Designed miniproteins, single chains, continued (4). Designs and how they scored, part 19

Each design is a single chain, and the fold is of that chain. pLDDT is the mean over its residues in the fold that is shown.

## One batch from the design tools (miniprotein)

Design m12621
Fold by ESMFold2-Fast:
Structure m12621 (fold): chain A 93 residues (1-93)
Amino acid sequence: SLAERARALLERVASNAYIAAMIEKNYDMKNEIIKLYEEARQRLDAGADPAEVAREFLDKLIEIAKKYNNTTLLKMVEKQRERVEAEIAELEA
């Protein structure tokens, strides 16, 4: 299902973001990533649109990456954002 695919995306991307924060010992960034993941997961569990949740999660994670000047995370998340838009476009065609 789209919800299961969104959950897998959230978990994978959040895990990579967490690792990026921990490599730099940036505990503030790590805490913001955990909070964002928890909020996104709660929205999916409440029956929110999986595509909308995935888009909002990635957009907010881009803002976190910019705030902490983590260019590695920024590049990774922007690539995931493009992939999500391509997958949604194929499903809507």
Scores: mean pLDDT 85

Design m12622
Fold by ESMFold2-Fast:
Structure m12622 (fold): chain A 81 residues (1-81)
Amino acid sequence: MYPEVPGPSQEVADALRALVDELVARGVDPDTAERAVLLAYALLLQGHSVEQVAEALVRELGLSRELAEEIARRVADILRA
């Protein structure tokens, strides 16, 4: 885990964009999908757990618990790669 991240690398940015596109294809509103993925990315970089990120997505964006947990986990997987 690197101590400094100035923003997403091209590979991470591409993976996050692919996740947004997948969520939109599954029926999630494009603005909501983009905001959810970016919020999850920011909170995970700040050291929040996947569970805490999912709770924030439910609270701030009104997502279902199941969708919020999926997004948080998938963004964490992207950051791990």
Scores: mean pLDDT 81

Design m12623
Fold by ESMFold2-Fast:
Structure m12623 (fold): chain A 83 residues (1-83)
Amino acid sequence: SAEEMAEHGREVGREEGRLLAEELGKTRPLSEEEAEAMVEAYARVLEEHGELLARGEPVPSLRELVERAEALYAEAVARARAA
């Protein structure tokens, strides 16, 4: 179902975000909020990708997926820093 494909995408995205946050943390300081923002950004983007696949709609390119995840991450980090 669309819901199942979205959930699978979210799980994959969460893991990709976790791995990316771990790698970034090795080279520069990364707060807990920044790590969580990375996980959520990739979870959201791959959840949306799964929904599009389930509906038979055109899916974004890898470049577009990464750009969207980076935008969501930047927004979340900006909100966390403002709080």
Scores: mean pLDDT 83

Design m12624
Fold by ESMFold2-Fast:
Structure m12624 (fold): chain A 85 residues (1-85)
Amino acid sequence: AADEVRAAFDAAIEAAKNGDYETAVRNLLRAIDAYVAAKPEVSSEEVARYIGRLLRVLADLLEGNYEQAIKDIEDFRDEVLADLA
């Protein structure tokens, strides 16, 4: 449900703000899992798009662009929650 997706993204954002990037990534994966459970007929294109969002966050973290990583997680959350509205 949308509440589980929001909770997972919010946990990822808070972890990233605290410098706990492993917990942030874990919660992003939890958010994707919750989204797929809430929308079982999700298309391959939607899955690919959201995996692309995750890879962008990972690239930001690898480059040390922490502020950009947090923004990309927030944008990812907003897109997924809009899709579930």
Scores: mean pLDDT 83

Design m12625
Fold by ESMFold2-Fast:
Structure m12625 (fold): chain A 88 residues (1-88)
Amino acid sequence: MEYVKKAEEAYKKKDYLTAQKYYTLAIIESDEEKQKEILEKMLEWRNEVSPGEEEELERARALIPELVKRVEEIKEELKKYEEELKKA
């Protein structure tokens, strides 16, 4: 839950990159129920953003693939580590 609060604070400061980072971490660590709650909060914040700020949101979305790549790299490293432990 701490990640959701950090993401909301970042959105208030218009630091969309940091907001996306913390929302992504919250979603990864959450079960389905919490994921729905996080998505609802994200939609509420999006509705409060003026049309003029939509370009800033699009820039933040463009950075999402980089964040997803980092998450996927970490998962791949963890998977290799687990396979090494199983062979030992």
Scores: mean pLDDT 65

Design m12626
Fold by ESMFold2-Fast:
Structure m12626 (fold): chain A 59 residues (1-59)
Amino acid sequence: AMATAAGIAELQAIGDEVVARLEKASDEYEKQGNTEKAKALRERADAVRAGVAAQIASL
């Protein structure tokens, strides 16, 4: 096992945690009828996912 592989796994885990929290927050705002904020949080979750994937792909 290489340090790079461990670093990639950690980055992915952190990204997954951030995405999960953004999705939960989006769900709560949607339940409150704040669909605009819910949409913005979903878009941020997608951006985090794409950013992590792009960073891993560039290695």
Scores: mean pLDDT 80

Design m12627
Fold by ESMFold2-Fast:
Order: structure tokens, then C-alpha cells, then sequence
Structure m12627 (fold): chain A 82 residues (1-82)
């Protein structure tokens, strides 16, 4: 199943990774991203920054928000792509 992890930083930078995994692993990646301020490297992930990442997520299908994590200087949203 396809998931997207979207991190928005305090300075309004957007980072996006899109990958195929389990829901449990996608949630754990999102949690770790919020804790560290960096989305963990995932084998085979597509990596985007800014608006291009958001447009790519929107192009793949309907994004369902499944988790949100709050870090010190970021917010991380985990989406399931249907």
C-alpha cells in the first residue's frame, strides 16, 4: 500500500516521502520524523520538497490522513493513498 509522510517545519519548509509499506511502518516513520526533524531514509522511497511533493501525492489518488505527530520545530502528517 502507498503512503506519504509530509513534514512541515517551523520555517514553512515542506518535505515529502512517498513509499510502499505497511500502515504500522508508515506511522512509525512519521513518529520518528517528528522526533528527529528528518524523515528516515526508506528503500525505494520517492523524495520531494515543497509544492512538487504535495502535487505528486495528489496525483496518486485520494489521500486519507491516518496520523499526525508534533515535533519541537515540525508537524508530520501520514497519509494513506487510496
Amino acid sequence: MTYAVVMVTKDMKIKVQIFETSEEEAIEIGKKAAETGEIPEVEGAEVYEGVEGIEKVRSLGEAELIATFYGKDNVVHVYKIN
Scores: mean pLDDT 84

Design m12628
Fold by ESMFold2-Fast:
Structure m12628 (fold): chain A 60 residues (1-60)
Amino acid sequence: MSGEEVAKEYEERGDEKAAKAARGIAAAGSSGQHALEAAKNTMKGEDATKAGARAVIEGS
């Protein structure tokens, strides 16, 4: 899945927490969609950690 590629992109930018959140949610399955969407939106200048955490709690 492209979730790992998105997580790598976060790591390249120094957003390690968002990268971990995206990878974890992607591995969880259904929540992976929210992780990818949060990751993409965060890359646009939003809070990476906030977007990732929100995807975890609201991704289900």
Scores: mean pLDDT 59

Design m12629
Fold by ESMFold2-Fast:
Parts: C-alpha cells; sequence; structure tokens
Structure m12629 (fold): chain A 86 residues (1-86)
C-alpha cells in the first residue's frame, strides 16, 4: 500500500538522520542481504547523510508536522519534490 511505503520511507529517513548504521540495520531487518550488500549499503547511507542532510531534515520535519494525517503528509512531500525539480 502507498501508506505503508510512505511510512517505511519516513522510518528509513529518520534512521539515516540518526546514523548510517541505523538505516542499514532497518533495511536488513525487512530485506536481509549479504555481508557485501550491507557494506555497500552502509557506504551509500553515509554519502546520502553527508550530501543530503538538509533535505533529509526537511522531510523528517514535514513527517513530524503531519504524522496524524498520512494523506496531507504525502501531498506535502510531493510539493517538496516538485520544488526541488524547479
Amino acid sequence: SHKQTLENGILLIRALLESPEAAVDLVNSVTPGSEAERERALEEARRLQEEHRELLERVAAIAEEHRDDPELLEEELRRLAEELEA
């Protein structure tokens, strides 16, 4: 479902903001990978946190503000995505 995908995405972003290790551990708990896949995912998570921290913080803030309204949350995230493409 779209709501579950959105919720999972927000959880991943929050984990990534906490630490790259937390994000990789979250993904591994749902979709277990090999050691090599974990190492690659950890390196990618570190790059995402470093390069896109400001964007990740904005997404997390929007998610916190609209946590009680998943439909409005999805709409606000779509607007943010459109803003970034402009």
Scores: mean pLDDT 77

Design m12630
Fold by ESMFold2-Fast:
Structure m12630 (fold): chain A 69 residues (1-69)
Amino acid sequence: PPSPEELEREIRLSMARMRAAVARLSGDAEEMLRTADELERLAETEEGEVREEILRLAEELRREAARLE
């Protein structure tokens, strides 16, 4: 079973994924860029695979926003 700390990291990652998904569904480049900035700041407080995944989500949002402009 995961430790309480592992569960907390999993919850934070799930929240980050949800925020990214909502931003993408908005179809709004400004919203995607704002969310990407927020995710990059969040990633500064994380380490390892969680940080890498959050940074990947931010990169995907920036790429999608650039495609819309």
Scores: mean pLDDT 82

Design m12631
Fold by ESMFold2-Fast:
Structure m12631 (fold): chain A 61 residues (1-61)
Amino acid sequence: SLEEIERRIEEFEARVGSLSLEEAAAEHTRLIEEIFNDPSLSPEQKERLALRLLDALRAHE
């Protein structure tokens, strides 16, 4: 569901600063794959969530 994946993104955002860049990139890749393979999400929702994940990864440095 949208709520479930948003919760997982919030968990990633909370953790990303404590991960190595390699760990953060790996988790980001897994979440992106999950988002784009979820048939319940609209293309607009997928784009919004993907951009949110990218912003979180960029904040890592």
Scores: mean pLDDT 81

Design m12632
Fold by ESMFold2-Fast:
Structure m12632 (fold): chain A 77 residues (1-77)
Amino acid sequence: DLAAALEEQRRAAEARFQEELARAREAGMSDEEVEKMLRAAKAQQELKDEYLKRGELTPEVLEELEEKAREKEKELA
């Protein structure tokens, strides 16, 4: 089910991000650096939300958005 797949993907991504965030804070990362990480994560989530609003979100599109996010992350690194 498309809705179930989207929810599972979102939950997995949030859990992953929370783990990274907790690790960064334990390593002594500054609030400003943590805020930068939060902004990057929100930008990726907004892309998914935009497709959802257009009614074009399918499992295939969701996978494509994940790939684009990884490519963008590599470009910025």
Scores: mean pLDDT 71

Design m12633
Fold by ESMFold2-Fast:
Structure m12633 (fold): chain A 99 residues (1-99)
Amino acid sequence: DLAELEERLRAVSEERLRRALEILSHKYGIPLEELENVEPVDPSLLETAERSVLLLLRFLATGDPRDYVGFEIVTLDESKEEKQEMVLLAVGLFKALKP
């Protein structure tokens, strides 16, 4: 449910977000500073976001490792660079939706 995801993303604490970004930094080889400095993207991109990006947004909202495992499953055939682009897009979308 997209509306539930948006509500959860708005409610996430700075500490919870930081922990999720640290996990994504470690797993996908993106410097934490790069993830922290991602600019908000156009929030309308959420309407056309791929399932992979929505799973990453869910992970940012929940901090549940099972959500990033879901991302790994649906992106198994994707390159490291493609996964990194999806992570950066998800963080940019989160920043656009977070108050």
Scores: mean pLDDT 80

Design m12634
Fold by ESMFold2-Fast:
Structure m12634 (fold): chain A 81 residues (1-81)
Amino acid sequence: SAALAALLRGALDLLRSLVESDPRVSPEERAEIFALIDAGLAALDAGDLAAARTLLEQVLERVSRTHPGLARFVRAELEAA
């Protein structure tokens, strides 16, 4: 759905900005998270919402240690969609 695609894109864009500015994330972890985000955005551009959702969930798992509230909120929004 267009609403799910917008939610997935918005979440990936937000997480990219947060990870880019977070000093708690190592350069290696940042590169891995950015690769997952870029793959998720590519899946959205291809119309593969299921793949994009799976990639977003992998990003949320990686950021859950530093941003547990945000990870929980985004997961709840995905379950409701």
Scores: mean pLDDT 86

Design m12635
Fold by ESMFold2-Fast:
Structure m12635 (fold): chain A 81 residues (1-81)
Amino acid sequence: SMNEIQAEILEIQVEGARARREGDAERLAELEALGRKFEKEHKEEIEEAQKVLDEIAKKYKDKSGPETVKKVYEEAIEKFK
């Protein structure tokens, strides 16, 4: 379903946040390539997923950093399951 595609995109974003935090440049490059492919195929679904992320991020508006990004994306993934 559309929600499953959005969940896959969000999983890529969560893994990307982890890779950036850990300095895993090779994994980050792989995930960026996957993300670009999904962006071309599912532009509207990605925009909808971003709105969900923005809404969740409002709960963490006074916090920053990779750990906060990971929590936002993990919560978003749960919303799409």
Scores: mean pLDDT 69

Design m12636
Fold by ESMFold2-Fast:
Structure m12636 (fold): chain A 57 residues (1-57)
Amino acid sequence: SLVDALTPTQQRVLQAEAHRLFGLPLDASPEEVLARFEAAGYTSSVASVREAAKSEL
């Protein structure tokens, strides 16, 4: 899955983005974070976030 392709550090970055954008807790599960992005209509942006996280860390 998309989340399973991320390293723990990249998952941390994704959680931080979800916290900033949606107010999710920083310890939210990767699955919860992914579901929140999808629910908000960020289906295409989820792939972009994954690539951005990979490039940063």
Scores: mean pLDDT 65

Design m12637
Fold by ESMFold2-Fast:
Structure m12637 (fold): chain A 91 residues (1-91)
Amino acid sequence: MLEARRKLAEEARAVGERESGLEPTETVDSEDFTDGVPSYGTIGTRDGETVGVGTSGLYHRDGEKRLRVLGFSRDGRMVVDREVSQEELEK
């Protein structure tokens, strides 16, 4: 059970990093960002700006698993917001 959840979290993070185009520098701590940073995240840079990227938990829509990728600047501005489909998560 824990292994399955961890593997899914790692896949979600890898997808989030790929979709955001960030170079990760470290794992996100909740204190590094304004409220709303998801459970799985990383800190990286985008165009010289420090940005935190995280993922939502999995949710279902019409029987399919979905995941949301969110990116925030240090001042709390949302710079990335993307939904990932089940097909993308399974590849």
Scores: mean pLDDT 55

Design m12638
Fold by ESMFold2-Fast:
Structure m12638 (fold): chain A 85 residues (1-85)
Amino acid sequence: SEAEFLALARQVGELLDPRIDELYKEGGEEMKKLLQELQEAIRQRDAARAAELLRQIADKLEELGYTELARELRALADGFAALAA
């Protein structure tokens, strides 16, 4: 449902928005691109693409040492994937 999609999107924003400048600094241009593509997927209500991008972002975050944030984003990716099914 749209309400479930928007609830997941809000949780993504709550996790990422306070850290956006830090993630841009630590992750560089690749991280910026992934985060911008995620924002576009959410704007377009593309649950499957949001799930894919959240998993890619989580993998990059884990490489950077953000293990708990990566775990939280993977859980949200599973939520978006369930909406796409």
Scores: mean pLDDT 89

Design m12639
Fold by ESMFold2-Fast:
Structure m12639 (fold): chain A 77 residues (1-77)
Amino acid sequence: MKERLIELFEKRFKLDEEDGTTTIEDLAKKLGLDPAKHSKKEIVEAAVEHELENGKEWDEEELEEEEKRLKIYEKKK
């Protein structure tokens, strides 16, 4: 689960960066992380950990739905 969530978050943030609407640096700041001290991967991993710590359980169906949503988002560009 966590590994697959990291892949989904990486893909989402890559699309957001391409649009210039949000950056990995903005995400780091929201998580209380210094973007100069953490790699892009570490920031994404922290975002996934934050989701899981909030008691949000991602089942197989939810992961598949998010993957489908990201593909639709990619095509809207």
Scores: mean pLDDT 70

Design m12640
Fold by ESMFold2-Fast:
Structure m12640 (fold): chain A 101 residues (1-101)
Amino acid sequence: SYQFSHLLTPEQQEFLKLLETPIPEEKRDEVFEKLRELFDDYLADPDAVHDDVFVTLMSELLGRLKELIESGKYSQAEIAKALNINKGVVSFFIKYLKELE
């Protein structure tokens, strides 16, 4: 659970919870489409300062995820554990980063 969960809308809290738990198959495409959108926004301006708590938390999560993947030092399971996210999310980002190369 995030320390700032009380500052998030119920919809934003549900989205973050879906990243921590096994993603239901019926929500998989929706979740990964939203993650791709957020990741594209992050890569367009990774140093951007945001007033929105959700956008700030997602930007920090995506920045750390990218750093850990690009380091080449950690397994997908180790990255998932370190960031408290589902291994499927890590696998998705590894594939996405390779598609951008």
Scores: mean pLDDT 76

Design m12641
Fold by ESMFold2-Fast:
Structure m12641 (fold): chain A 95 residues (1-95)
Amino acid sequence: AVEKLEEAARHLEEAAEAVRAGDIRAAFEHIVKAAQLLSSNLSVPVAKEEVEKALEYIGEALDALSAGDRERAVEHLEKAKEYAERAAELVREAE
């Protein structure tokens, strides 16, 4: 679980970098991978709220991208990454 949540956070960082570079295709591929990894961890009770928040911010980032607002998309992807990292921390502590 920790490794998957950390992998999701890395994909969100790469998505934000791709948006900044104007590579929307690469950004979308990283966002989809992050969402899949996060969704597979919704069954982890200790991190459920943080995973749900990360997915919520991914949704807002996709809405911003569809509107052409790259700055808002990056901001939301960075927030999603923060929540994915918090989820990983909570799972690590829950031994």
Scores: mean pLDDT 84

Design m12642
Fold by ESMFold2-Fast:
Structure m12642 (fold): chain A 87 residues (1-87)
Amino acid sequence: DEEKKKKLEEFKELAEKSSKELVGALATMAIGVLNEESSKDLIEKGLEEANKVDKEVAEEAIKILEENKEYAGEMFEAAGEIYKKKE
């Protein structure tokens, strides 16, 4: 799936250029989108935390997630792996 690969790469690029704190917020946002029916609060929490660090990245990340909800799980996994590698 070419679109999936492109959108996942765009999300990964946002996470790679971000601080560890911001990547944590992006991961919270992604898991919230993945579990929207039960965890809408996590979307709001992740977005608020991301906005405190970098509003532009926060707005780009939530747009990617909301427009590509079917890939939220892969985006969460990618953010988690990037978070672990941030020192």
Scores: mean pLDDT 84

Design m12643
Fold by ESMFold2-Fast:
Structure m12643 (fold): chain A 67 residues (1-67)
Amino acid sequence: GVLSVEEVEAYILDPAGREKLAEAIMEKPEEQAGRFLEALARAPATPEFAAGAEETLKLANELYEKS
């Protein structure tokens, strides 16, 4: 299934969760990317959250390149 906005927020802050979130984005890009963007819009504007979101996108790109 698609990860909820709350799950996406939690996964962005967890290094292990970022890999799972990246895989979920690759599996259901339209639905999961929508939830990811909603999480970014609702999230605290902290350096930690911004760095986690950037790392998640980097991991998703690495998975795409390996496909």
Scores: mean pLDDT 79

Design m12644
Fold by ESMFold2-Fast:
Structure m12644 (fold): chain A 93 residues (1-93)
Amino acid sequence: MKELIELVVKLAKETIEEMEKEFPEEMSIEIEELKKLLPKVEEGDKEAIAKVLRLIGRYYLLKGDIEKAKTYEEAAKLVEEGKYEEALELLKK
């Protein structure tokens, strides 16, 4: 779990920076939700981790990166199922 939390926090922070740079108006709601969810992710809240992964997936979907969008949706589902090692391995690809 700790490695998954650390990776998701890193990916979320990087995605917030890219959203603010490329789509600040179009993704204003997703940016605010990501910032709000980060403390809960750091606490290991499974629902917050899954929601953050889906929000990152929406960013990739908006960019037209369908493969990355699918990867983040699958990772979110694995987290919801408690399959943290499988989610971590998927996100490291």
Scores: mean pLDDT 86

Design m12645
Fold by ESMFold2-Fast:
Structure m12645 (fold): chain A 88 residues (1-88)
Amino acid sequence: SEEIEKIIDEGAYEIAKAAAEKAAKEEGLSEEEKKELEEKAYERTKAILTKLAENPELIPTALEGAENIEDEEVRKLVIEAIERVAAA
């Protein structure tokens, strides 16, 4: 489904951007280092969301894991992305 692919892509992008922005601000990263973190986080998050879309039985465990994310903004985005994948 093109709709689920869009949900995965948008969710992965928003999570990666928020995580990279926070890391760059807290650690004083260069724009290049921030971009590299964003790209790596995007690829990892997209792979995870794709796995959850293909294996919905993993969603409850993934949501439990997401509750352990220390950053409130990143945690919220991850939970919302997983819930959107579950609803699709």
Scores: mean pLDDT 86

Design m12646
Fold by ESMFold2-Fast:
Structure m12646 (fold): chain A 90 residues (1-90)
Amino acid sequence: MEEELIELAERAYREAKERLKKLSREEVEEELRRAEEELRRLQAELAKLLEDVQNDDEAVEKVVEENRELMEELARKLGEAMAAKEVLEE
């Protein structure tokens, strides 16, 4: 699962980087802002889900597996945010 999420984030990063290089700096800044807002929201949702089970490795694994769509969305948004930051720094 972790390996698949890393691969998903890396793919999202590569695809976003190619797309964002064709946009204006202003458009990239707006895309970064949206990605960071969405990422923060998703991270807060995950933290809420893990709050009650953080000391039980089996329960944590179950919560992650049952919320796979949330984990995949987090990975994708992380990749997109990283790509936007890198494009703005170049």
Scores: mean pLDDT 79

Design m12647
Fold by ESMFold2-Fast:
Parts: C-alpha cells; sequence; structure tokens
Structure m12647 (fold): chain A 90 residues (1-90)
C-alpha cells in the first residue's frame, strides 16, 4: 500500500510537475481519493488518483466534495494523459 502510494507520488512529481512540498499534502489525501474511487466504482490507477487530486485542488475543495460530473471530468483527464504516463512507466 505505502509502496504503491510512493509510486503515485513519483508519477505526480514527474508527469504533473508537483513539487516536493505539495507531495506531503497529496499523500494525506490518498485514502480519501481511494474511498471516492470505490464509491464511484472507478479503477484505482495513479493517473486517475492524480487527476482527482489535481481537479479538487484547482477548485479549492476536498476530494470527497467532488460531484459526479467533476469525477467524470477527472476520469477523462486521466484517459487523455494515459499514453504519456505509460511511456514514463515503461
Amino acid sequence: MEAAEEEELRTLREVFGVHEGALEAVRREYAQVRALMDRFGLPRTSLLHGALLGLARLKGIDVLELSDEEVEEARKLAEEHEKEIKELLE
């Protein structure tokens, strides 16, 4: 679990350009993001995780406050960037 979260943090740093100070706050929200993914029946991927966190932060709200429409927006963002992430992980 923690090892997977570290890999997700690394993806956020390398793909989304999240700085080290912000990563500490991101890690704290991981349990909330995964609970939200489970609620909407979404796959627990680092891409979708990062998209959900990024969208919530851009809107200045907690991840658990995201609407169904905002969750779908994050999912589409993750799908759009899937190829870029795949190249970094392979």
Scores: mean pLDDT 61

Design m12648
Fold by ESMFold2-Fast:
Structure m12648 (fold): chain A 66 residues (1-66)
Amino acid sequence: MEKYLVYSGGDGGGVVTDKEGAEAAVYAGLNAHKLSLDELKELGRKAGVSTAGAVESGSGYTKIEV
């Protein structure tokens, strides 16, 4: 399964999502970066969180599961 990091150019963080969520985010004007399994694991270690969810980064609430 392919995972993507979705982020704004002004923000230091992001949300990890699937290809469908990444495409929706890019259409909305956000950036997306394709993640390898090793990058996904590293993000989980650094953040202390896991990512399995939808893109919910807007009004200041984001939940990430890596």
Scores: mean pLDDT 59

Design m12649
Fold by ESMFold2-Fast:
Structure m12649 (fold): chain A 87 residues (1-87)
Amino acid sequence: QDRQINQQLIQAGQLMGQYARNVDNPVSRDLLNQFGQLLIQTGQLLGQTQRYTDLVQQVRDGSRDVQSGIGVKYGQLARRLQQQLQS
């Protein structure tokens, strides 16, 4: 399951980068690319940290909290973008 979460973060970051290619505003495009890269780096870091036995449980507990916070922010941004596209 932890491996799936790491892969999901990396895939989400890649998707953000792909979506950024369809954004005309260069500032918005850059922000989407930066956010995507941050997600990829976070997923990679979590995968590397799993090599340490004593830290594995601490990383799992911490990664769940971080993922919950990121998910909320991502959902809020998606809702705001959807509202702008519908108005």
Scores: mean pLDDT 66

Design m12650
Fold by ESMFold2-Fast:
Structure m12650 (fold): chain A 82 residues (1-82)
Amino acid sequence: SVSQRSAERLARVGENMREAGKKAGITPQDVARFVAAALREPEALSEAQELVRKAFEYAEKGDVEKAAELFREAQALVEAAL
C-alpha cells in the first residue's frame, strides 16, 4: 500500500541517519548536551539545527558520508556553545 511504502522509505532514512550518527561519533550523551545547550543559547544552536536539517536531506538521498560530515559540524557547534 501507499502507507506501507511511505513507512519503508521513512525506515530507510532513519537507518541512514543512525549510521551517519555512528560515523560522526554522536552518542545519547551528546544529544543530552545539545538539549541543555539549546535551553541556554538557542540562537547559537540555530546553525547546528540547520546542519542537522541538511544531514536529513543527504540521508534521504542515501549520502551517509555527507550526513555524517554535517553531524560532526553540528556537534562542534554544540560543544562550542557549552
Scores: mean pLDDT 73

Design m12651
Fold by ESMFold2-Fast:
Structure m12651 (fold): chain A 80 residues (1-80)
Amino acid sequence: SDAEKEELLLEFARRANRLLEETERYSPEAGEEARRVVDETNARLAALWAAGASVEEIRAVIDEGLARLEAIVEAARRAA
């Protein structure tokens, strides 16, 4: 449903914002990398929304984006 897709997009926005803030505290350079991942993921999600993609397709892109962000945060945390 569109409501389910919208909730997934809102959850991604909230989680991505928190991860960006954390990453920037560890490393400005890692923060820039994380921001590029968020921008790329948002562009993909916008394209999927415009194409009427399924909940499953939207979730897969969100999961991939969050996994990439978590990896950046973990690497930055270890380097700090």
Scores: mean pLDDT 88

Design m12652
Fold by ESMFold2-Fast:
Structure m12652 (fold): chain A 83 residues (1-83)
Amino acid sequence: SEKVREAVRYSAESLLEAGRWIEENYERLKKLSDEVKELLEEGKKAEEKGDTELAKAIFEYVENYMSEKAEEAKKKYEELKEK
């Protein structure tokens, strides 16, 4: 069936496009992950040095930043899933 072949081809092309987007944005996604990891490492070093005030400030910043971005992403995902 020609219609079945067209549907399979369309799905394959959509997956290739998504893969291309990930590849084009890989360095950006990796950098964001690395930056969060670096901040958590700085917080741990502050804690080990007995600077609990600095450690609290760093961990609070990361928690607030990640919570805000996760909420934004959730809202956008919920908007798009109904389209």
Scores: mean pLDDT 72

Design m12653
Fold by ESMFold2-Fast:
Structure m12653 (fold): chain A 79 residues (1-79)
Amino acid sequence: KAVQIVEGAKALAEQFAAQGDYHAVRQVLLEAKRAVESLDLPEEVKKAIVEKLEEAARNATDPAKALELADEAKEIAEK
């Protein structure tokens, strides 16, 4: 579930970044963060994913960096 949430958010963020809609990039990443927070995951794993998604959202105007951080969140979710 966490992997699917992060992967979906990354795909939408890429689409909005290509359109120059950095507000939508930020919103998608923050919505993914909230969705992950609601999952029954080990607290340490949940915190790590949430922190990466929050950092990605803060970097929404730098889409290359934001997407790199979203990929890091996905890698944590896959473990």
Scores: mean pLDDT 80

Design m12654
Fold by ESMFold2-Fast:
Structure m12654 (fold): chain A 98 residues (1-98)
Amino acid sequence: GDAVLEEFRERLREILEKLPILTEEERERALELLLRAAIAALHEAARRGEVLESPEAVELRRYVEEHLSEAELEEARRAAPEAERLLREIRERVLAAK
């Protein structure tokens, strides 16, 4: 349920907080986009019949299949290109910093 998403959200937040080049607002945006992109990727892997070996990925996949509507999955899929753009911007800023 929601506890699985909150666990992933907290883990992503901890990773993003280690990037001092990001503002708090940019970290919150990155967190939401990356979480949605991860949900979309897991749903697509499940649709292709791919085996998920990580216990956390298996639990997140189960949550996606049992709790998310098609509209929520479509919103998650739309987040993937935006997440890729944000990651590229972060990479460029990190490279510019040194």
Scores: mean pLDDT 67

Design m12655
Fold by ESMFold2-Fast:
Structure m12655 (fold): chain A 100 residues (1-100)
Amino acid sequence: DPKREYDRFLESLQGLEQDIQQLLARLDVLIQQAQQNGDQELVDRLQQAKQILQQVLTVVREAKRRLNQLRKEGKVTPEIVQQLERELLSRIAQIYLSNV
């Protein structure tokens, strides 16, 4: 059922977007605390983590937009959803490898 795969992946993308936004908010609090403590090494690490999460958020949002566009065009199939999921995971892996 193409609708089941679409709904599952969309729900997963929405959950991931919300989780990343919450982590970014937590990182902002931790960065402010590290700055107040004069821990520049921790500030730098947390800012790098924030940049990585912002890049991941961007590719998650792009996947959501692409999935929505495919839905509007009537092109959603289980195979296309699986391809988008593999592409998303590959892009996230590349972000990780490029920043660690």
Scores: mean pLDDT 87

